# Designs tried in a protein design run: designed miniproteins, single chains, continued (3). Part 24

Each design is a single chain, and the fold is of that chain. pLDDT is the mean over its residues in the fold that is shown.

## One batch from the design tools (miniprotein)

Design m8807
Fold by ESMFold2-Fast:
Structure m8807 (fold): chain A 56 residues (1-56)
Amino acid sequence: SHLTEEDVETLWAMSGYDPQRMGAFLRSQGFTLSEADLASREALRAHLLRSPVPAP
């Protein structure tokens, strides 16, 4: 129920790394994200690998 490295890479490929667009999408899927988590690719990746995938 956690994202894998491959899942995160797929999200980068799909979004072309836009923190605002990525943040909006992930929040729409139920992820809890702070502005600090959206500040860099590394911060967001670390957050996604640590956080469980939200239930629908």
Scores: mean pLDDT 74

Design m8808
Fold by ESMFold2-Fast:
Structure m8808 (fold): chain A 60 residues (1-60)
Amino acid sequence: AKEEAEKAAEEAQRNGALAAANGHTSEGQDYGRRAAEAAKKGDAEEARKAAELAMQSALQ
């Protein structure tokens, strides 16, 4: 759970950076922060959801 949450937070940061590069800076930053907060409390599910939302923003 903890390791999975940390991995998801890293993926959210990468996806958020890509979203920002594609013009979705606010969305990328928001999802990245949410994943980091989820990782701090060990919530792998929340962190993964945030990473997926960041990826969706990056694909637009």
Scores: mean pLDDT 76

Design m8809
Fold by ESMFold2-Fast:
Structure m8809 (fold): chain A 72 residues (1-72)
Amino acid sequence: DEELKAALAAAAKEGEAKLKAFGEDLLQATIDAAQTGPDAGSAFVTQMYEIGDDLGAAALAVISYIQYEQAQ
């Protein structure tokens, strides 16, 4: 679905900007979690939500897009 792909990409772009505002290392950690697998990604998102809702949402958006691209 082209609309789903566009929505995921837009959310991921906003998430990357938010994570970079907190630190470049945090964006890299998010990417590493997504590449490790779905369980690692979910655990990382949960940990980010424990720190803050904005941070959790940003991590979820980036991980969701990476996982979507890997499934193609």
Scores: mean pLDDT 81

Design m8810
Fold by ESMFold2-Fast:
Structure m8810 (fold): chain A 71 residues (1-71)
Amino acid sequence: VAVPSLEGASEEEIAAHKERLRAAIRARDAATAFALASQFVDLFPEQATAVLRAIERRDWEAALAAVDAMP
């Protein structure tokens, strides 16, 4: 299954996707949060990987911190 990449996205689109990711994390929706975080892997590999690991652990606080660490 191919996940869309945000590599070509504008700053505004990246910000909108970050907010969607934060909303999914706040809702504790692991499936949606994981899918959204996967879209950032090509753009912010270190931070996106940290978000994915935090979601796998259900560490929602760490997941939010990792999203905030994205440039």
Scores: mean pLDDT 78

Design m8811
Fold by ESMFold2-Fast:
Structure m8811 (fold): chain A 89 residues (1-89)
Amino acid sequence: STAEIAAHWAQLGEHLKKAREAAKKGDREEMKEHLAKAREAARAMGRAIGSEGALKQLLEEHKQAEKKIEELLDKSIAEKEAKEAAEAA
């Protein structure tokens, strides 16, 4: 149903938001937990739509979002380490 699709879309958005927040904090484990939940929401949404093409597209979009969020984590960790090194000098 459209209501079921909307519910899964809301869950996907919420977990991607929390994954980005965790990435900005340098919290790899919290980021991974929310990315896993976002992937499940994307899969559930694809199933609710009932299209193999839609499922594949949603999973590919999730994969791209995961990559960008992981890049954000790596950048946040590097910036923190650089700042700590500069403050220790």
Scores: mean pLDDT 85

Design m8812
Fold by ESMFold2-Fast:
Structure m8812 (fold): chain A 85 residues (1-85)
Amino acid sequence: MIVEVTLEAATEEKARIAASELEAYMKQLGIDAKVEVKDNRAVVRIEGISPEQLEAIKEKTEELKARGVITDYEVKEYEEKPALP
């Protein structure tokens, strides 16, 4: 499964903090992915993710939102061979 996670923060500085924390957490889960920061958004695309890893990432994004580091987030799931890209 391929997943794209977008984190939205109130400021670019908070987006950078969210990106750093998510990147560190993903490495702890065995995911080697880099989070890119652009304006007040942090985006990462992860390939070969398991459902367990996706659930853990969603919990981490909820934690970041609860702490006020991010204001919102979006998770998009893609099949590795989608019939409709």
Scores: mean pLDDT 80

Design m8813
Fold by ESMFold2-Fast:
Structure m8813 (fold): chain A 62 residues (1-62)
Amino acid sequence: GAKAEQMGLIAQLRFADDPEKAAHAAKAQELGAQGDFEAAAEHLRKAGDEGGAEGVLRIQES
């Protein structure tokens, strides 16, 4: 929905110079919204956001 679209826009702004990383960050937000935190963390790592990946995994563990 609108929330996932907004997160995709934030990813594009954050990785404006690297569309591949922006795509991975957007995919991670989509997977996180579906509750697939492991796949979301993998895509965040591919985007170069290791801190975001750890944060997502922490949500799964708590």
Scores: mean pLDDT 70

Design m8814
Fold by ESMFold2-Fast:
Structure m8814 (fold): chain A 61 residues (1-61)
Amino acid sequence: MSMEEKKEKLKEGFLKLLASTPDWSPEQKLRAGEFLVSQEESLSEEEKEELIEEFREIVES
């Protein structure tokens, strides 16, 4: 799986998590997203920060 495919898969996983956990607080949702990103060792710290910012925007929407 390419780096871009891994990033998209993480984002898709996060969106599915959000759909499955409507009762979670925005903070809990973001924490779960941060955890998902932290488990992907092939991503740089910069790429992880970019994904977490995207997740924050999704949660705020």
Scores: mean pLDDT 79

Design m8815
Fold by ESMFold2-Fast:
Structure m8815 (fold): chain A 58 residues (1-58)
Amino acid sequence: GELERAIMRITLRVTEIFLEKGKTTFTSEEIIEEIERLMPEMDEVERKAAERLKEMLK
């Protein structure tokens, strides 16, 4: 559904950012921080996906 696709898009975007920075290892806290940094540019569905993804990483 839309939520699952949004979760995938967020996961891929965070992965791309970390790979661009030369990171191959990262903590749950680092992933959450990057998601939160991206949240201001997200639509409502993406924000719900981001919140769910953050909860899964806690």
Scores: mean pLDDT 81

Design m8816
Fold by ESMFold2-Fast:
Structure m8816 (fold): chain A 88 residues (1-88)
Amino acid sequence: GVRPPKVTVTVEEKDGKAVVTITAENGAVAGLLADVIAEKLEAEGIKVLSREYGPNSATLVVEGDAEEVAEVVKKTLEELGVDFTVTV
C-alpha cells in the first residue's frame, strides 16, 4: 500500500487577505511547495505579500479571497501529483 504523504494545507481569511499554511514532514518539502504555490498564485494575478518558512511548515500571506486562493492551491498540488488535504 502507498503511504499517503503528510501534506496539509490550511487557507484562512484574515483582514481581507488569505493566509496559506503548508505543513509537511519537513521544512524543505513545505518550503518548496510554498514557493511553487506562490509562483502559481502570482501567475494567476494574486499578489503574494509575504512568505515565511518553518521547520515543518511554510506560510504565505496573499491578497485575495480564501476560496479563490484554495482553488489555485488545489489545482497546483494536483498538477504536481502531490497527495494533500486542504482546509478552508
Scores: mean pLDDT 81

Design m8817
Fold by ESMFold2-Fast:
Structure m8817 (fold): chain A 116 residues (1-116)
Amino acid sequence: ELERIKKLVEEQKYDEALDLAIEVAKKNGNDFVRDLALGTRGFLPLFPEIPLPLGYAAVGKYDEAIRELEKLVEKYNSPFLYYLLGLLYRRQGDFEKAEEYFKKAYEINPNSKYLK
């Protein structure tokens, strides 16, 4: 399934890639990534590559998910992507890195609703 998500992103079928990442998260009982992916739907036009890091996270490959998401943060200086990095680091138990990225998200947009 991860290879299918990669192929859909390469083919620029971003909505299908996100839908598959959600299904993979559900199948693997990963409620955290399922809810995260559902919450990213509205951001897909801004960050079309986001299904790939979510696909890695859906199968429990959080190191690869973080690596792919860090590439997106470098490309897009977005508080939403910094917030997602913070959530993934927190899920891995890296609370210091999680706090660093939450602070970065806050610095860019202190009035953001998703920083609560």
Scores: mean pLDDT 80

Design m8818
Fold by ESMFold2-Fast:
Structure m8818 (fold): chain A 84 residues (1-84)
Amino acid sequence: SLGDIARDLMQALSDEILKNGPETGTITKEQARKIILDILKKYGIDLDESTINEILDKVAPDGTITLEQASKLIDEILKEIEKK
């Protein structure tokens, strides 16, 4: 379900962000893109890489993704999945 995808995306993104330390708490757009693609593949969802890149650029124009930005990123990804 869409809720299962949201949960797994948040878990994976949060785990990677927190792994980099509670003081720095960020991942790169490249790391986020890889995590998103890996999870979407597990659910059999084929979302265009260019669409994912556009969302990443919109949510994290400075190139870093915080926990707050990860929530926004997930919301935008789920909206694109719903359009299919």
Scores: mean pLDDT 81

Design m8819
Fold by ESMFold2-Fast:
Structure m8819 (fold): chain A 74 residues (1-74)
Amino acid sequence: MKIDPEIAKKRQELEDKVNELAEKYGLPEGAKFLLLMEAYRVFSKNGYEKALEFIEAVDRILENDEPLPEILKE
């Protein structure tokens, strides 16, 4: 439950970026939730920088009006 403050800060930064992206593109609550969960999964397995790269990749996909990756449909 209570984690290292630095890790907590990075998780909050990821959540803030996902929320900003959801607001920017009008994402439904389900898509926002799946994005956040996937960002946290990437952070846990590959670290913070890779989680940021994931969010940036989704931003580029949405900016180009491309469909979301198949992994976000489940």
Scores: mean pLDDT 75

Design m8820
Fold by ESMFold2-Fast:
Structure m8820 (fold): chain A 87 residues (1-87)
Amino acid sequence: MEKKMEETEEILVETAERVAAEEGLDPEEARELARERAKGLEELAKKSSDPEKAAELILEAAKAEAAGDLEAAQEKLAKLAELLKEA
């Protein structure tokens, strides 16, 4: 779990910085928000009915967002939400 969440944070920060640059937003603020988001997702994974599966879904969602596939990212986050309802 920890390794997947570390990879997720790196991907989210990099994606947020790239999007901020494209949209003319503050990259420092975008990175900080991405780190807070990653921290929140890690806490949700720890509280889910299956923390390892939750971490995997979070990592897959982060990779999909990085690839610009927002639909795939949303599908992964929907699966995470179902795991949280079971907790």
Scores: mean pLDDT 80

Design m8821
Fold by ESMFold2-Fast:
Structure m8821 (fold): chain A 81 residues (1-81)
Amino acid sequence: DDDEILEKLAELLKLLGEKTGDERLYELAEKVLQKDADAVNEAVALIVDIIDKNLNKEEQQKLAELPAMEQLEKVKEIVEK
């Protein structure tokens, strides 16, 4: 369900904004919920950057085998630590 994926992506952006103090991430989260394509692309790029910085190549390959929703749950665990 695309709506569930976008809701989870927006939740991650809000959590990242809380952790980093970057208020622009809250605005980005609202645009993702509005299905703004540029905002969704920017959010996906941020998630990819988090994955690249926190996981090695083997861990990234294992993550890529998971459904999108499970990938976002794993990224949420990384951001919460």
Scores: mean pLDDT 82

Design m8822
Fold by ESMFold2-Fast:
Structure m8822 (fold): chain A 88 residues (1-88)
Amino acid sequence: SLVDVDALVQRLRTDYGFSDDQVRHFRDSVLDAQRNPSRERYDRSRRGGDALIRNGLYRQAAISYLTALVIRPDDQDLRRNLQLALRR
């Protein structure tokens, strides 16, 4: 596995206060991205995260950015945007 989903779920719950619905959405999105990675999925997840940030939906934005990072883990701009989303 490129990403330890269980460790990330625990961090989202304990460190960032994500709800059960939000971590379920995260788990489903990340596992599907691991199974079916594509450039189109990466672009949609990144763009979706950017739109969510503009609307103040920071936890949903973090899930979208984490989904994109599963496909492109070395994307430094995306890691920075994720950090901003997690800080709210």
Scores: mean pLDDT 80

Design m8823
Fold by ESMFold2-Fast:
Structure m8823 (fold): chain A 95 residues (1-95)
Amino acid sequence: MSVEDLFERLRSLALDPNATDQQIQEAADEYLKAAVAKAKTIEDLDKQIQFLMVQRMALQDLRDETARTTGDQQKVDILDAFRDRAMKAFQDIID
């Protein structure tokens, strides 16, 4: 399963009114694990940074879409907390 497929799974759950917080967190963790693994295989630093920037933008867009589409502040808070954790993990790769 690609990073893109795992992100789409996370997006589908974030926008699903029947999805549990646990399901969203588990999908987010699977996506992050795959994104970190893929980033570490990119030997060109500029390409690695570009890949991570695309991931950061995708997470911001998902948060904004979830807020706009669902109005569910609890799901938005989960995505905000996850984004902070993901950004720290991405920074550790570059560092």
Scores: mean pLDDT 87

Design m8824
Fold by ESMFold2-Fast:
Structure m8824 (fold): chain A 96 residues (1-96)
Amino acid sequence: AEALERGWPAVVLVSESEEAHKFALEVALKEAERNPDIVGVLSAKDPETGEYRIYIFARSEQTLNDVVARTLKAMKEAGYEVRARRASPEEIRALL
């Protein structure tokens, strides 16, 4: 809620498999531990589509882009497919 109220940027990482999701979540959490500008990481699953989602919130666009780029690179090197897109306020509200 506070991250939305402050208007901090957020990205969704989307994967079709639980293994890809767990790997992406581990990478994102490790990046968050190293960078205090990452203010939140949330995990979710769509029950209808089976789509796994990770929401990453950061204090700056640069920090967000850097974390997303590192996560996507790690995923590709591990042989997993993941998609990244900007999170809408509507989809973030649906998590609350």
Scores: mean pLDDT 78

Design m8825
Fold by ESMFold2-Fast:
Structure m8825 (fold): chain A 60 residues (1-60)
Amino acid sequence: SAKEIIEELIAEFKEKAEGATQEEQNKISNEMMEQLEKLGLSKEQMAEFYKKIHEIRVEQ
């Protein structure tokens, strides 16, 4: 499901963001958003993903 895909990408982002610069994290999150768009996810689902990524980045 879309929710499972989003959760998997969030977990992947957490791993890739460890030790990454803010610029690298921006590139990773942008690439993941492009991937989700290509998979046909809705704007609302994309926004939820972005919100969770933002929360991770603010906490780290």
Scores: mean pLDDT 79

Design m8826
Fold by ESMFold2-Fast:
Structure m8826 (fold): chain A 100 residues (1-100)
Amino acid sequence: MEKIIKGLESALEVAKELLEEAEKSKDPREKRRLASSAVAIIRQALEDIINDPRASEEIKKLAKEYLKELEELEKTKSPLETARQAVEMMERLLEEMKKE
């Protein structure tokens, strides 16, 4: 479990840095690229949890629900807004994992 938590914390840190750079960028293309990269990192982290045999079934279920929510956000929201909500989802998942 601890190694999974550290992996998520690292992914979340990178995603937050990309989101911060996206928000500071005045170039719409760079903003989109950075935000999409943050979303991709979070999606990969969620998939890694779902496929990790060390993760509890409860955490895997929550990760699957967040992955589904992320897919809907990608269809309906801008990349920047999707990245913001993806970061919040990852923070919530990390908090739940630390409570186990």
Scores: mean pLDDT 84

Design m8827
Fold by ESMFold2-Fast:
Structure m8827 (fold): chain A 117 residues (1-117)
Amino acid sequence: MFTDEQLKRLAEILGVPVSILRRVLSVRPPKYSFDELAAYGEFYMELLNNDPVFVFLYFVLGGVNANKLLDYLGIKSVEDLEKITAENILKALEGVVSEREAEVIAEGIRELVRISK
């Protein structure tokens, strides 16, 4: 389990509220150290032009699974991210995520899209 300081630092790197990150990591615990996750967060921030919604998605799911979800839903832009529902995550990523993980990830994306408006 990460400390509050570590969670705040990861949230700062990803450009997301710590509350969203805390919820997703509680249902999908990381298998990586804090330093490894910080490095992955910085990598995705650079790769995805500091777009916090796409960064969050890639950070939580990993590149292969994030691309699979985006391709399945035909997501090409930030405006299409409202198509990401728990049901669609479960269909796109069958056997990769639990129902609870899909719900929390979908909720996080909806909150991030609302904040970004």
Scores: mean pLDDT 80

Design m8828
Fold by ESMFold2-Fast:
Structure m8828 (fold): chain A 60 residues (1-60)
Amino acid sequence: LKVPTKEQGQEIAKEAGVSNGQAGSVIGGLLEGLSPSEAARLAGVSQKQASIVAEKLKEV
């Protein structure tokens, strides 16, 4: 996985329906090797939202 730009992170947040801070927390967790479920718990988002972030992050 590549680290997204700030603009890519903002687009991921918008598509997942989460705040930029929540998307950043999910992305950080995923880059550290956490599952989408674990990243969702840390960011305070739904598992579905974290899964959308994970799919979009693969496109970076």
Scores: mean pLDDT 80

Design m8829
Fold by ESMFold2-Fast:
Structure m8829 (fold): chain A 86 residues (1-86)
Amino acid sequence: SLEERARKLAEEAVRLAQDALAKIKSGSISKAEAQKMLLEAEVLLGLALIELGVHKLVTGEEPAAENLELIRRAEELLAEVKKELA
């Protein structure tokens, strides 16, 4: 389903953002490589949001609350990565 696809994309975005943040904090990654990971995670989250938008248009139903919470968590982690790279 579109919602299941969105969930998997958002889960990948969370994993990548968490990995980037951990590597930034440990000093094991360059700023350029961390920016590359950030861009990849942002693309994954963007694709997840598109899939959820299409789900709403096709089904007329709101996404499950747990999937919306996963999106929120991804957005928060990406904001933390951006703050560390500022």
Scores: mean pLDDT 87

Design m8830
Fold by ESMFold2-Fast:
Structure m8830 (fold): chain A 75 residues (1-75)
Amino acid sequence: EEFDLDVELALVEIRVAILKNDAERGKLTPEAVKLIDEADKLVDEARNETDPQKRRELIEKAKELIDEAIKVNEA
């Protein structure tokens, strides 16, 4: 379970990094950029969180924000 959380966190970190790069290149709307910035903060919190349940909640929230950012950017 802990190993699975570490893998999920790493994948979310990669997704955020790609989207931050897209934002720097002007490929995202301001609304999408804000959501990605929020996801990045949650990823940082998840890296420093020691409680597995709280880490899972932070990872899931970050994933939701990423999905919303993509949706808003394409809408």
Scores: mean pLDDT 82

Design m8831
Fold by ESMFold2-Fast:
Structure m8831 (fold): chain A 74 residues (1-74)
Amino acid sequence: MEEKVEEVEKFLKDNGITEKSSPEDIAKAAAEYLYFHFDLSEEEAREVLRALGQKYGIPEEVIDKALEEVKKRK
């Protein structure tokens, strides 16, 4: 878990997404990365996104919307 969160944080930084970015932008980019780079299941992706939400103050509703949007593209 913690290791995957750190990898997502590095990906976000490399793509210009920081703690100052909107929660929606952070959640969307993180969800996209988890689905396409790690090929994680929905359950695992949700778990990592919840951990990021705790760190970055992202509401669970925003996480759910980001996951649904990325899931449509899988």
Scores: mean pLDDT 75

Design m8832
Fold by ESMFold2-Fast:
Structure m8832 (fold): chain A 89 residues (1-89)
Amino acid sequence: GSVTVTDATETSLTVTVSGLAPADQYIARAYDEETGELVGFGVAPAGASTLTITLLRGAGKYRVEVEAVDADGNVVARSTPALAEAKPA
């Protein structure tokens, strides 16, 4: 599966997912590209194609990954990571 960043603010990224396996929940994570630190998180229910990631840091470059999770909390699919840039203040 793939993830595409469709919108960015100082505090959020909006992403769409394509070709990811059906699951009970989708979990999106944003990692700081320089440090690898987890700095953003978003969740969506099964059947959603769009997720909003809330960012703990403003301007910067992020690596975004989406995981499909079953009812037992097992990761059943992962997207190819995408790079995203948040808007400056």
Scores: mean pLDDT 75

Design m8833
Fold by ESMFold2-Fast:
Formats: structure tokens, sequence, C-alpha cells
Structure m8833 (fold): chain A 61 residues (1-61)
């Protein structure tokens, strides 16, 4: 599980990544544009976590 904090339009957002799944929480309600940005980043991280698990097993030897 990976937890990442970032800001979208001055709003603090926490993304929680559980393999291919993700959850996004914000300290205040997001606009549709801010929500789309936050979800896009969380989705990228979720995909990277799945890929990274395979890559790390090969690279760590």
Amino acid sequence: MLEVEFEVGGVRVTARIRGPDYEVEAEQPLTPEQRAQAEAKARELAQLVVELEEVLKELLK
C-alpha cells in the first residue's frame, strides 16, 4: 500500500494506492477539474505500483 500527498489547485489531496485500486481524499471538496487531476495521478500511481512489483523482482536480483 502506498500513500501519497500532493496539492491540486491549493487543495491538499491524499491518494491511497492498493495495487490496481486507489482512493482519493481531499481536505476540502474538489472542483471537477481538480478531481480529474487528482484521480489521474492516483490512477498513474496505481498502474506504476503493479508494474514496479514485477520490475523490482527482476532488478533486485
Scores: mean pLDDT 76

Design m8834
Fold by ESMFold2-Fast:
Structure m8834 (fold): chain A 87 residues (1-87)
Amino acid sequence: SMEEVRKLLEELARLIAQAKHKGYDDLARVLEGVYSRIKPYLSPEQQQYFEQALARALANPEVVSDEEFEKRAQELFERVKKLLETL
C-alpha cells in the first residue's frame, strides 16, 4: 500500500509535467486536481516526496507519444479511483 502510493505519486508528477510540456493545460489542471483530492490522505513525508518528484519532472519532462501519454493518464485515473474507494 505504501509502495503503491509512492508509485502513484511519481506517475502523477510525471504526467503533470508531460501535460504542461505538451500544452495540454486543461488536462494538467485536472491532474493537479487529482493531487488536491488525495493530498489530505497523504503523510507530510509523502507530500514532500511528491513535491520533489514534481520539481524534477518539471525541470526535465519525459517526452512520450500522445498515445502513450493518454494510456498512462487513463491508467492513473483508474488507480486513483480505486485508491479513493479504499479510503
Scores: mean pLDDT 86

Design m8835
Fold by ESMFold2-Fast:
Structure m8835 (fold): chain A 58 residues (1-58)
Amino acid sequence: GLRRLAELLVESWREQGIEVTVQQAEDMLRRLEREGVSLRELGEWWGVDVATLSRLRR
């Protein structure tokens, strides 16, 4: 599910000084999926490879 992706996103944002909850990150990921943003596009934006994102989603 999206929770593991949200956990990675929270860790990445925390390194940048941005504090958000896993729930907030998960809700954002759900909205982005609804809007048709691809995992590849998300991976490039966050600096995470598509294979890693695909593994965490399942």
Scores: mean pLDDT 66

Design m8836
Fold by ESMFold2-Fast:
Structure m8836 (fold): chain A 90 residues (1-90)
Amino acid sequence: SEQRAIELGERYLETGDERLLLEALRAGADTMLAVASSPATAAAMREFVARLPDFRSVAEVMEMLLDAVIRLTGDTSHRAEALEKIKAFA
């Protein structure tokens, strides 16, 4: 899912197709909460963020991923837990 999220994000940067961005966010959802526990995943996410001029930090991308997952699923039950894990990157 991490590799798939990066690939879809790269295609979004090339095409500007918002559907690819949403697919990247969905693919990244499973790894979002694991980033704080995995240096390799965190490094890959930082590399992705460095290529997005509108994003200033890993935390900003993680918050965008969380918001997109909530919009796609309608499920807010894990929001508080996810926000606490995102704070670990600030």
Scores: mean pLDDT 61

Design m8837
Fold by ESMFold2-Fast:
Structure m8837 (fold): chain A 94 residues (1-94)
Amino acid sequence: AEEEELKQKKEQEEERKKKEEEKNKDLKDAMLARGEDLAKYASTLSPEKVRDIRRKMVEGGEELAKENKEAREYIEEAIRRIEELLDELAEKLE
């Protein structure tokens, strides 16, 4: 019973960790997909508007990362990639 309880607790802990990692990955993927959609929309705007969107995305991402410490690394990675896409787009529109 005691060995079986320890094994069950370990399996539950590993399952929780795996679900958390999958949730963090899904969040990153969702943020990236939304960022790509925003970049496509921004391609119809002026470079100044693209830079404004970039600033808002970075600010929003930093706030989201503060609220979700466990997902912080994934959120920061997603925001960096979106920032890069928007910066390239702003340069292309100039």
Scores: mean pLDDT 75

Design m8838
Fold by ESMFold2-Fast:
Structure m8838 (fold): chain A 88 residues (1-88)
Amino acid sequence: MAKEEAVRIMGEALNRVGDLASPEAAKVAADYVGKAMRLIGEGGSVEDVRKALEEGIEALRAMGPEHQPAADVLREALDKVVELLEKE
């Protein structure tokens, strides 16, 4: 079930971001990932989900180079989620 797997991947990514990022950066990541999860639940397109996660990655990068590991975690999650949703 691609949608359930995508949500699980994003949840695991948020847990990893929480360990790597500041509380403020973790909240920013949670807001964008939450948007992507809502889009999946509402039948949004793969492109909309990709855009939401890309915006989250760029927001983390804009907060400083210390948040690059958290941005990399979201990039990995984005690649896996898009692959799953495009396959279905």
Scores: mean pLDDT 84

Design m8839
Fold by ESMFold2-Fast:
Structure m8839 (fold): chain A 78 residues (1-78)
Amino acid sequence: MEFLQEVEALKKETEEVLAKGKELKNKEVIDLAEQALKALKDLYQALSNNADGSTLKKLFDQAKELLKKAKEILKKAE
């Protein structure tokens, strides 16, 4: 249950970072945020297909790492 809440929070943050990247026209932030959203989409698909916890964790960690990189670039761009 906590995991689903973390996934939803990560998705919301990723969408916010993507919006800021588009506003600033920062291609690197946009590309990283779009990659993070793709990983989250793959995570939701894996969850609906009853994938094992290790697969779900890998996809979540990938999305989290991509968002972290996007946030670091965004912080320097602001």
Scores: mean pLDDT 82

Design m8840
Fold by ESMFold2-Fast:
Structure m8840 (fold): chain A 79 residues (1-79)
Amino acid sequence: MEREIAELLAKALAAYKAGDYKTFDELAKEVAKMLGVSEETVKAIVEKMAKMPREETIQSIASIAGVSKKVAEEALKRA
């Protein structure tokens, strides 16, 4: 579950940066369900991550998903 959250967050961030808001909406809903938060909360988190340097984004994904920085970095590379 935690690894899947990291991968979905990374994909949501990639979709947001690419302007693919349909994919972003779908991924934000999946992450929201897994985290037990609103879709709007996940969207706000991803939008904040889009403004961060890469290392801070890795740290944020790791913290939110409950995974290591290495797993968060791998998720970003796959997205």
Scores: mean pLDDT 84

Design m8841
Fold by ESMFold2-Fast:
Structure m8841 (fold): chain A 82 residues (1-82)
Amino acid sequence: SEDAKNAIKNKLLDYMKKKKVDSVTKQELIDFIKETFPPGLQEAAIEAVEEFFKEKKVDKITKEDIDELSELLAKKISEHIL
């Protein structure tokens, strides 16, 4: 949902702000998921991160990628709950 996407986006942007970084690696995103998501949702969220990096073929993502990543995370999480 749009609300779930925006919640994830805001948490990820806050994470980047706290770390004072403009880009995040796959490892940093996996750490973010483990810190932010309930254990039952972490596997689905990690799968979404791995899929995103594989499709984008990048070593880091920027704030411009956060909307797409947050949408993918929200979709994968909703499929796991529903």
Scores: mean pLDDT 81

